# Designs tried in a protein design run: designed miniproteins, single chains. Part 28

Each design is a single chain, and the fold is of that chain. pLDDT is the mean over its residues in the fold that is shown.

## One batch from the design tools (miniprotein)

Design m949
Fold by ESMFold2-Fast:
Structure m949 (fold): chain A 92 residues (1-92)
Amino acid sequence: SRREILEKDIDIGIGEIVVGVAELLLRKGEPVEVVEEWLREVSKHLGPAGRDVVDLYLIRLRERRGRASAADRARAAALQARVDAIRAQSRA
């Protein structure tokens, strides 16, 4: 339904705000492992779409560090596709 799509889009927006806070913490010199643990804890309080945004960002952090696997890249593509589909449906 339209309401369910809008609720998922809002949840994505909340996930994006959480990721924005993580980027600010990293710029402030917080250790990446501390920021990753904070993201994992906060994501427990998000809906599924917001958790997808946080999970995608955690994979991007591993990629930045040269630690992403082929499975990580495949999961990132699937997560991005789900997020993009919700955003497209919310704008229709």
Scores: mean pLDDT 88

Design m950
Fold by ESMFold2-Fast:
Structure m950 (fold): chain A 65 residues (1-65)
Amino acid sequence: MAAQEAADRARIEEEARRAGGRIVRIEPDKIWVSFERTDTTRETGAALRVMGVAYEAGKGVTLVP
């Protein structure tokens, strides 16, 4: 589990940075990310959802646990 969580966290951080986002806070089952630019693909959104976060399309990308 810990290894899987670390791998998922690293992937989410990479995807967030790639999309122009920044990790604001990391919790055991939640990650908060802020985006200045919201040019985010559906694939990025799907990857983030597998870690129990959600993003809203249209109004910009806001990731909530």
Scores: mean pLDDT 50

Design m951
Fold by ESMFold2-Fast:
Structure m951 (fold): chain A 66 residues (1-66)
Amino acid sequence: MDKVQQLRQKVAQVDQQLRKLVDQLSEASLKGDRKTVEKLSQEIKKLVEQREKLLKQIRELEQQVK
């Protein structure tokens, strides 16, 4: 149970970072800063991948508890 809660908290932290990066991406896009947009897009993709791995671990742990 606690491990699932810890993983969910990590997902929430990643989600907070994603929100900040998405805001920065939107601002950079409006300014036409293509290099910053590209860099932020890569960072967002990496965080999305990390979030997916955490969700997979949560799912696997939850399958053991009805």
Scores: mean pLDDT 81

Design m952
Fold by ESMFold2-Fast:
Structure m952 (fold): chain A 104 residues (1-104)
Amino acid sequence: SAAIEAELARARELLDQVVATTKKYASPENQKRIDELYAEFLAELERAGRGDAAAVDRGIDLVNEIAKIGLEEIPDPKEATKVLFLAIAVSGILFTVKRMTERQ
């Protein structure tokens, strides 16, 4: 579905901002962990695009884990708040994708 593909692309774009902001402040060990979590997220997005609704739930879990690292590592309250709201937005988009997938 073109609509599902568009929502998944938007979720990826917003999470790219979360990853980029968090990696500026993260330790080398947490930068590696973020890269691993992001790679897993991209694999789950591909599965969600193929109609796997369970991949959406795993994607949301990965977003929450990346956001947790961001909240722990980012000392600037403005950037930490931005990461939190972007992560909430990504989760909301993914929830919408799950609902669209379950209706097919």
Scores: mean pLDDT 88

Design m953
Fold by ESMFold2-Fast:
Structure m953 (fold): chain A 80 residues (1-80)
Amino acid sequence: SLSDLLKEFQEKFIELINETEEALKNKDSEKVKEIEKKMKELADETIAKIKKEAPDATDLIKNIEEFREKFLKDVKEKIE
């Protein structure tokens, strides 16, 4: 269901945030790059699944894309 997809996205997103905080604390730039890749893959996979089950859910797709962009921007600002 769409609610299950959103729950899975939220759980994995929180996990990636926690992993990012630890990687930044440890100054592990390789781990940060790995997490950025995982975030992009998570967003793309979630969007693809939403489009398949609920193609009219354009606002949800936009929200996931905005979460991805904000995450990547915040991470980049913390390592520069």
Scores: mean pLDDT 81

Design m954
Fold by ESMFold2-Fast:
Structure m954 (fold): chain A 78 residues (1-78)
Amino acid sequence: MEAPEVPLSVEEVRRAAEALRELAERGRDSPEDLRRALVEAGVSPEAADHLAWLAETHGVSAGRLAAALENAVADSEA
């Protein structure tokens, strides 16, 4: 399988999930808002840009992206 170009640590994924969940509760939908929130949460600019690109390219809302990251963290801890 193709490996992601911008890997995230488990801690970065956790911070990203928290930031995106909060952003979803505020009703923010733009990729720019996603990227800013991720960088503010301490996610690297490269990782934040990649996640914003995924959301835009696949039409994924902040809430859906947050759920995906939360599932990834849960799977990693199982």
Scores: mean pLDDT 72

Design m955
Fold by ESMFold2-Fast:
Structure m955 (fold): chain A 55 residues (1-55)
Amino acid sequence: SAAIAELQKLAAEALARGKNPKLIAKYTKIVEDMIRSGRVKPEDALASFKSLFGL
């Protein structure tokens, strides 16, 4: 999905900016599961990921 593709792009950007790889892996999995479950709007889940890593 477009939202999962955007999440993967944000995870790569966080890695490129030197953010903690273990935290990126953990929160990428959490946010992906939130998007796939439909319990959270994809836009809100992605915004939370950006905020967490200062993107």
Scores: mean pLDDT 86

Design m956
Fold by ESMFold2-Fast:
Structure m956 (fold): chain A 71 residues (1-71)
Amino acid sequence: SRTEQLIKLYLESEEKMQQVIDEMRKSLENAPEYLRQQLDDIISKVNQFYEDYKKSPGYKLDQQKKKLLEL
């Protein structure tokens, strides 16, 4: 699903996710409003999921792993 694709990209890079969102919005620029609203709903849900993830112990552990790998 588009939601799963966005979550995967978000976990890899916030910058890549933003680029994909911008491209999706551009591709739907001339689409009916209900499709644009569906995309906005998906983006909102993905952002909510990532905010919840950032508050989890798992996120802190993953950030510590990244710092250790940079050494």
Scores: mean pLDDT 71

Design m957
Fold by ESMFold2-Fast:
Structure m957 (fold): chain A 82 residues (1-82)
Amino acid sequence: LTEKEKLVAEAAVHLIYAAVQLVTARNQGNKKAEELARKAVGEISELVNRAEQTDDLAEQQRLVDEAGSLARKAKEEIDKIE
């Protein structure tokens, strides 16, 4: 894998993680967690798309870091519910 491919893959992993949180919240009937996870999926999806569209490795790294931060923040907020 090239550095660009690795960064895009890392961003995609954050998206998958957020999507798993969404499915889990939906299956549990937790509406607050579902809303938080859905928002994270939307925001991270946009960051993944932007990472795929750029050839600037520094920009890709910033987008990956932001995606990871959003995924972690969403998990922290969801974990505080209940």
Scores: mean pLDDT 84

Design m958
Fold by ESMFold2-Fast:
Structure m958 (fold): chain A 84 residues (1-84)
Amino acid sequence: SVDDEALEKYKNGIPVDESKMSELTLGIIEILQLVKEGKVEEALEKLKELKKKYPNDKRLDVLEELIKKGETDVEEMLEEMLKV
C-alpha cells in the first residue's frame, strides 16, 4: 500500500511525523479516486492543497504530471509514484 511504502521509505533515513504521513497517504488515495471518477479538476485542486502541506514530496510532483498528461489508470499512477 502507499502508506506502507511511505512509512518504509521514511524509516530508512528520514525522521518523520507518522500523523503527517497518514494525512499524506489519505490525501493521495482521495486524489486517485477523484481521477478514477473523471473529476480531474477536483483532483488537481486537492493535490495543490496537499502540496502546500508537503512541498518536498516527489510523489505529489509525479502525481501532478500524470494527471496533467491525462492518465486515469490508478494502478499505473501508483506504480510511477512509488518509483521515486
Scores: mean pLDDT 71

Design m959
Fold by ESMFold2-Fast:
Structure m959 (fold): chain A 77 residues (1-77)
Amino acid sequence: STEEAQKELEKIVKDLEKDLNDAVLNNASNEEMIKILEEHKKKLEELRAKHELTEEQKEYLDYLLELIKELIEKLKK
């Protein structure tokens, strides 16, 4: 369901943005930020496995997963 997938994708993105902003404002450790990123990465991977996605949704999802991976690597050092 393309519409269901889109709504879940938008919710995950909004939740990630909120959680990261809250973490920054509360001076969270790099380890805590990595946990937030890993949790949302898992949700995005689950969405990809659960739903039939449009080509545009797949490209956006891949883009988000790559950004999360890059950010995790930066936070590890």
Scores: mean pLDDT 85

Design m960
Fold by ESMFold2-Fast:
Structure m960 (fold): chain A 85 residues (1-85)
Amino acid sequence: GSMANKVMEKIDKDIEEARAKLTDPAVLAEIDRKYQEVKEKYGEKAARFYRASLLYKHLYEQTGNQEYKDKAKVYEKMAENIKKK
């Protein structure tokens, strides 16, 4: 549906932005491994939200910007809600 497409487009943009801002390739590799694990267990949609959460959590650690920490928590909750279905 149109609403689902908009949500997934927003998450994909946020993932791309966070990946571009993260400077540690080891962190990116670890996030990619965890993304695949969640994708296998809970599906693509839950995995995308979880990936976004991890990216913004690490971006908070890199920058100290509280907004990234808050964004990571929102995406983590969204992933958990999808996993329950």
Scores: mean pLDDT 82

Design m961
Fold by ESMFold2-Fast:
Structure m961 (fold): chain A 60 residues (1-60)
Amino acid sequence: SEEIKRDEELIKKILEISKKDKIGASVAQVGASAGSSTSELPEISERFREAADEAAEREK
């Protein structure tokens, strides 16, 4: 679908921007993970965000 093509181009742009801006990389990664697949179900989006946060904290 055309959506896939647009998404791919958007991701490439975000990646290029993130490469130059470390802060942008973190925000883009969180946004993509939550928004890409679980945008319809906020409960799942919240769980994914919490799981990612827990994983980061466990690495301490």
Scores: mean pLDDT 56

Design m962
Fold by ESMFold2-Fast:
Structure m962 (fold): chain A 89 residues (1-89)
Amino acid sequence: SEEERRRRIAEEVAELVKKYSGAAKKFLQTLADSPLVSEEDKEAIRKALNGEVPEDPRAPAAAIILGTQLGIVSKEDGERARRLLLEAS
């Protein structure tokens, strides 16, 4: 079902985010506190960082992609996040 697909995507994004440590985790925490990020997107990133499944996985997936462009996150994780973001859209 579409609900099962959305849940799977959100769970996969949360699994990617919860594995992060050091600079990658700090970068995601910084985005979750940024005044340039909407409160809804901050909540999604915070949930994923806490190992919880976000309602909307798009914001944490986009954050992973941005981390890849900054050299903080691996290219492999960025490509996986791009596929998940496309599936969620």
Scores: mean pLDDT 84

Design m963
Fold by ESMFold2-Fast:
Structure m963 (fold): chain A 89 residues (1-89)
Amino acid sequence: SEAAQQLAWAQAKVAQIQQILDQVRRSTPLDSPVVAQMEDLLARAEQGLRTMERGLAEGDDAAAQAGLQAVEDALRQAQALYDRVGLGL
């Protein structure tokens, strides 16, 4: 179903943010503000995924879309932060 495809996409994007965070942690000091910002973005994406999963389970399309949007926004911000740090894609 379309909902199952969107959920699988959101799960993959949360995993992508985790991979970006792991790369940042290898390339920067652990007490860096960049690490803290990336950890916050991962937490927001994980919360978005949980909101999406709950919305889909309860038939709450608005909550499901809000959760998906939160994952998309967190990914966009994580990519922009990664680019600014000069680590490349």
Scores: mean pLDDT 85

Design m964
Fold by ESMFold2-Fast:
Structure m964 (fold): chain A 118 residues (1-118)
Amino acid sequence: MESLEKSFKEIREWLEKNRDKIIKEIESLPYTKATSVGSGYLVLAGFSEDNKTYVELMVVMSKKDVEAQDSMSADQLRTSSQLNLNMSKKAESLGDTDSSKVLQQASDTLEKAAQQKE
């Protein structure tokens, strides 16, 4: 509730401080809803029952957030990569191969970016 009343920057700070807890909570849920936080953006992925899986990336960016994207740490990128990989496996278990492939590609892209940051 509080995050919905904050500015985008305050929401990002709140999510970053709570990132590990949010990720653990999401990973414990069977394909109901997932949120991943990279430095400065929110990734929402929705999963419904009965193989009705979808992934929607919602990125809110200001001019300063676009500039801050380049400051994302390797650890933050790897955390996001791992979340996308875990979600890919859940989509695959539901028989949603298209969502699984998209999430796998997102995971691979984030890991590659993390390696470039070192």
Scores: mean pLDDT 55

Design m965
Fold by ESMFold2-Fast:
Structure m965 (fold): chain A 88 residues (1-88)
Amino acid sequence: SSMDELKQQFEQLTAQIEQLSAQAAAAMAAKDVATLKAIRDQLEQIRDQLKKLAEQTTDEELKLQINVEIIAVGGEIVVIDSYIKRLE
């Protein structure tokens, strides 16, 4: 069903965010600005995909979960950008 497809897409994006968050933590420890910039750009793309997914869903619970993740990704981008600025 279209709802199952949307849930699967959300689960895939969440898994990608978890992987990128782990990579960001490692890059912060290594002070690897180039990797942090690449990760923040990927998180921006995923955030845009999450926004599109939220617009496509009519399931209130799934939409809430997606919107919470959008906020979380936005916060992570702010942290990464702040860290990049401190290293430059």
Scores: mean pLDDT 91

Design m966
Fold by ESMFold2-Fast:
Structure m966 (fold): chain A 79 residues (1-79)
Amino acid sequence: SEEEIREIREEFERLRRELEEHARRHADPVGVESLRLIVESSEKKINEALEKGDVEKAKELLEEFRAYAEELKATLEAG
């Protein structure tokens, strides 16, 4: 549904903002650029799934991004 598509996009943007905030505090410039490329790649894949009408795949990709973002935040805080 249009509501599910909106929710997926809003949640991705929330996770992206949280990750970018952590990167600004903890990552060097190279680390920040690497995170930007990962975010762009994930956004592209989610959008491609949504364009194909594969909402289930988009949800899976969102959860993969969530798990990865949490791992990256933990790694940045530990370093």
Scores: mean pLDDT 80

Design m967
Fold by ESMFold2-Fast:
Structure m967 (fold): chain A 70 residues (1-70)
Amino acid sequence: MKEILELFEKYSTPSLVSLFKAAIDNPDPVLRAFLLTVLKSELYLDYKLGKLTEEQYNELMKALDQVEKA
């Protein structure tokens, strides 16, 4: 979890970091899943807009996959 948060802080905007923290801290599994879906959509848009490299995008998406399986 700490390593995933550091990855978001390194590559993402403060807004996306805040959204990630809100998702992992949410006790409601439905709201958690919704927030993670929004976060994935935002990462995809940042990648398409050239704000993230392909490598950075892939690393962040792998990290989110690990969070969803927890």
Scores: mean pLDDT 79

Design m968
Fold by ESMFold2-Fast:
Structure m968 (fold): chain A 71 residues (1-71)
Amino acid sequence: KLKEEIRRLAAEAVRLARELGLDESVIDHVRELEKQGLEAIENGDLEKGRELLDQLRRLAEALRALAAARA
């Protein structure tokens, strides 16, 4: 559900960043957002969890757009 969505978007963002040859700092940033989002949900902070989910969604969208522009 919410945790599954966060893990899915983080995995997609990491895959896209690797395929695009982006710096490891981008991958580290994605993993940090995933960690913070999952921790927020485990602690019952659903508002924070949704905020991190939205950040991951926007990042995945930006990476998809970058991939499309380079194709």
Scores: mean pLDDT 84

Design m969
Fold by ESMFold2-Fast:
Structure m969 (fold): chain A 75 residues (1-75)
Amino acid sequence: EVEKRVEERIKELRAERRRLMANDPTAPLSPEAQRLLDLIKEASELVVNGQELPEDAPEEVRVIAERIKEDLAKA
């Protein structure tokens, strides 16, 4: 399930960042991690501005956007 994959990927990124910040805060993120952050940024900009995702958007972007919408609705 794409939603579970995205959550696992984010969880791994958080763990990796915690370890990197403890040892070397200037270390660059992996290309995969950077790509995921770019997707999160794109999704968050669309959601915050009240814009709809394109229908052909990757499912990962849609899952992230729905998470952001949920967080905004609760906040």
Scores: mean pLDDT 65

Design m970
Fold by ESMFold2-Fast:
Structure m970 (fold): chain A 95 residues (1-95)
Amino acid sequence: EGEARVEELREKALESREKNLLLTAEGLLEAVRRIIEYGSREELEDALAYLEKLIAVLEEELKNTEDEEHKKKLKELIEEAKRLKAEIRRKLEAL
């Protein structure tokens, strides 16, 4: 009973961590979208650095999770982050 309770708490903590990671990633991508529309060159360069870090974190989580639904969401966020990174690079070349 005690061991089962510890495992339940661990599973709940992992689910909370996964949810928080997804929410943080989505929030960062929204902030980057605003920077692409309204940001300065310096803000665009900073956004590229943040996207690189985000992609690395999401790819690491993708390697470590066995949850197919979580994997699907991570893949979607990684693809969006890569798309936004390409868009920022294009905008920086046009400035």
Scores: mean pLDDT 80

Design m971
Fold by ESMFold2-Fast:
Structure m971 (fold): chain A 72 residues (1-72)
Amino acid sequence: SKLEEEAKKLEEEMEKLDFKEQLLKAMIFIAKKALELGLKTKEQVLESIDRFEKIAKDPELAEEIRKEIEKL
């Protein structure tokens, strides 16, 4: 399936990264897929990132994810 192919490519890219970079890649991938598949609106994805920022206490990571999602 297309999702399996994209997940495999993500795994290969993530093997070369540290844990924080892997987390960033995974979260961007999930957010993009939720938007592409119509499971969430762009506004709902951004609201989810805002909640993540409050829970994770990592505003830099949250901002990097927001920038990538805003391009979609």
Scores: mean pLDDT 74

Design m972
Fold by ESMFold2-Fast:
Structure m972 (fold): chain A 112 residues (1-112)
Amino acid sequence: KEEIIELLVKASKGDEEAVRKLLNEFSGRPLSDEEVKLLAEAIKTKDPEKALEMFKENYSDEELKRLARHLVNISNLRALIYYNMGYYEDAILEALKWIINTTKESAEKALS
């Protein structure tokens, strides 16, 4: 329990190892070093739209679709709905909003 809070605080600061450990617990599969690095940088922006632009610059449309599939598995129902409708960018954006806001809120609560 305390270990998860410590990981959330580190992840909110963009610590790649903390992001990897935290997301591996929720995704049900190990993440690649490239996925962890991009997610850590996305969390560090604290801006889901800027994070989406970073993914769009580094991935093809097919790679974005695969990324969307992975991210919706560890996010919320809204992201999953967008993915199933074929709105992959919207699915990624909603997943990034949830990840960034959850790590931020958890860090703020742990420091309170």
Scores: mean pLDDT 70

Design m973
Fold by ESMFold2-Fast:
Structure m973 (fold): chain A 71 residues (1-71)
Amino acid sequence: GPKGAEAARKAAEKTGRYNAGLGAVIGGSMFGEDAAREAGTTASNGIMGLPPLGSEVGDKGAELGAKIAEK
């Protein structure tokens, strides 16, 4: 839901920046290459640096970033 996506974006922004490459690799295996690129880009530049986080791909990327941040 919207709160989950927001939490994922914040987690990706803070910790995913250092793991953007890993996020992209994992995203590619789970969600396809486009989602992997969005996950890596979102994580490396932070939430407000890179629209479109409101898109389906951006939201999935943020969720992936949150998962790698949690681990």
Scores: mean pLDDT 51

Design m974
Fold by ESMFold2-Fast:
Structure m974 (fold): chain A 85 residues (1-85)
Amino acid sequence: KLEELKERAAEVLRETGTVPAVIFADGALNAKTAEELKEIIERAIRYLETVRAHMPLTPEEQARIDRALEELRKILEEVDKLIKS
């Protein structure tokens, strides 16, 4: 399950089209534990929230980031369940 969650997080991050998000995607794929993956996803969410709040974005860019945030939060919930199991 961890490898599946890593790949899903990386794909979501790459779909944002930002260079920093691609770096987070590489970090997700290299995570050794569910705890490491959680930290990377949480940092990526903070980054995207900051971009969404403070950057001048087109409506399409806003929608792309909003979708990524929704999907990353769902993945984070699944990672949390894996840690607690």
Scores: mean pLDDT 83

Design m975
Fold by ESMFold2-Fast:
Structure m975 (fold): chain A 100 residues (1-100)
Amino acid sequence: FLKNVQEGVSFYKEGNYEEAEKKFLEAEGILRYLIDNGKVEEIGKIISEETFEEFALSYSQTLEKLGKYKKASYFLELSLTIFPTSESLKEALAKTKEKL
């Protein structure tokens, strides 16, 4: 999981959005598996809120660079179910929805 997040962020910073999306999609798959199996609390044990925010913001920006605004919005909504008080994620979601 963390390796996919770190590699995705690295590709995003390089402007390689297609490879960034691929790595972030693998990380999202692991998150959805944990949520679907009632293990949302385990997410906070494997990743800090700060690192998760960097992941979610980098992934949403990657999706926006690829024109995938609806998918970016959906991922930010998912992210807020994990960290519901995150102001950075709330702001990112609001900005993404304005582009829909």
Scores: mean pLDDT 81

Design m976
Fold by ESMFold2-Fast:
Structure m976 (fold): chain A 88 residues (1-88)
Amino acid sequence: MTSKERFETAKKYLSQKKYIQAQDEFLSVIQEDNNENLGFAASLAINGKAYKEPNLAEFGLAGIKTYEKKLKTNESKLAVKEIRKLVE
């Protein structure tokens, strides 16, 4: 499965409120930028939203804002944008 296909699958899961399944696909897309810190931050943000823990979601979002500047692929940038839209 390509990063583009994973991104589209993640958006489909997100629209169905299947946040954990969406997380797995988004993290696979972000991993192509080799940014482990961003992947961890994205995981915290999505889990905070999925489990209704706003402090965890805000902590994850702060991490995303810190590490997103190093993103190189268009798909990873789009994935981060969707995660921010979900959490903000």
Scores: mean pLDDT 79

Design m977
Fold by ESMFold2-Fast:
Structure m977 (fold): chain A 96 residues (1-96)
Amino acid sequence: GSIRERPPAIVEAARRLSEAILEAVERVEAGADVDEVVEELSRLILEEIRRLEEIYGDDHDAVVLTTALALRAIGAMISIRLGRLEEARREAEALR
């Protein structure tokens, strides 16, 4: 079935991850260590996803949305690691 509405906690997690990815891109462009930035971003992604699993663990629709959010955030993180900063920005915007 089509998901008609996103749960509020998932919407707020997506916003926070979008902002964290954009900040990570800006830090790398400013000359920060890519491995350090990616490690920090990966911890933030894992914490947000773990929180959502604790809230929605038995809700299949929410689990699907949480998994999709995790994969998109990980994709943006990989783009940062590969130096594809414009792709990372685009993926961050797509989380909203």
Scores: mean pLDDT 82

Design m978
Fold by ESMFold2-Fast:
Structure m978 (fold): chain A 125 residues (1-125)
Amino acid sequence: LSDEEIDAAIDRADAYLQEKYGARPFTPEEREAIRKAIREFLENGKAVIKPPHPSLPDIEIKVSENEGPIRAPPPYIHDLEPPRLAYFDPEKRVLTVAKSLVEDESKRDELLFTLAHELYHALNS
């Protein structure tokens, strides 16, 4: 996996969140933090890469209006679990991020970490 492929994934996330959701653009420091995090996940991850390797151009990025794409089975007590903030669907190749992470500047570091983690799954599944 090349730095160019990682940078392309970051570019797609940045453009999508900025254009479709009004998020502020990533700073150079934020882009470097995401790149570093993805590299660290790739180096420390024990997941088996399945052939054929997924292509980043096939990944759709989506912001959820909810806290995350949680399927809530009744009568489960959801207040005992933290809401999921992002999800990558390997079959549909869709990366979904919770709206709350995009709209709240105080959660910016959490957004960057969450994007890096889900992009790692997209690159490695």
Scores: mean pLDDT 64

Design m979
Fold by ESMFold2-Fast:
Structure m979 (fold): chain A 97 residues (1-97)
Amino acid sequence: SVKEFVDSIPVERAQEMYQKIGEFLLEWSRQPNPKPVKASEFAKYLGVPVGTAIRLGEALGLLNTVRDPKTGETYVYPAVYEVKIDENGNATIAPKK
């Protein structure tokens, strides 16, 4: 279904969304202390429903998601990082080797 979803997007619209995802990832990586971003905020940035934003980012292999066990909130982060959120809501972020 994810592949069918991506294949159904017109090339021009897909390129615009891919560019926005790329800009998001670059801006995230430039922060001195980058943090996972709420999936809802990322979806707002792309101008799409949250489920659509998550599916597109994961389908491209550019984003992963993590859930805060304390709040139930879903966060997105670049797939080249490993992110864990502990029971106190503290995020640990490290580059994948």
Scores: mean pLDDT 74

Design m980
Fold by ESMFold2-Fast:
Structure m980 (fold): chain A 57 residues (1-57)
Amino acid sequence: GYEEALKAAEEAAKEAGGSGIAAERGAMQWHLRAFNAGKASGDEASRAAEEVAKKAL
């Protein structure tokens, strides 16, 4: 679900350096990681990645 997707996106962001342009560029990669967590639809993964990217900027 969305919460599992959000957690996966946050962990991916930390691995990528966690902030700024790296966070924005990583949003698609975080989307894929959230989706691959097996508990999120594409829409849930997308929303989670966008939320993490906004907070990282």
Scores: mean pLDDT 65

Design m981
Fold by ESMFold2-Fast:
Structure m981 (fold): chain A 74 residues (1-74)
Amino acid sequence: MIEEEIELVLSNEEAAKAILRIVLRGEHRGLSTEEIAAQILAYLEEHFPDLLAQIRDPERFARALAEYLREKLA
């Protein structure tokens, strides 16, 4: 379920690029996973509300996505 939601959001090239920038900047600034997840949620609410509407638990999703990308970028 969560993996399918991550794939859905990351399949959108514009959203994926913006989210990667949020994660990279957050890590550079020493932000927590929770702070990075909050920025991802705010971005999706503003720019991709239709994508976010397909997510069952937005807060849990954003945290999982932030953790996934931080692991990939390490």
Scores: mean pLDDT 84

Design m982
Fold by ESMFold2-Fast:
Structure m982 (fold): chain A 100 residues (1-100)
Amino acid sequence: DEELNRRVEELSKPHLEPVEKENPLDPEAVIEAVEKVLKALHEAGVLDEEAYELAMKAVKAAKEGKLEEAEKYIEEAKKKSEVAAELAKQALLAAKVKEA
């Protein structure tokens, strides 16, 4: 729990907030951030390996515009790790914004 909170804290640092305040959220930057967080959590040994694999497949499918396939991978990841599923869901939402 503390390692996860520390990673989230580092990504949420106030130093970066003012620069992006009025810019529309870049969906591609969100997807990249999700990939980095998933990899960092997996490397730290905090994330279930199968959940990580499914979440990364969901992110890849979202990048390719395969939104239904991404949703299926997120559902499977959720059975193993809520954290992995929530991160992959953020990438899917960003991809939906880009497609819309």
Scores: mean pLDDT 74

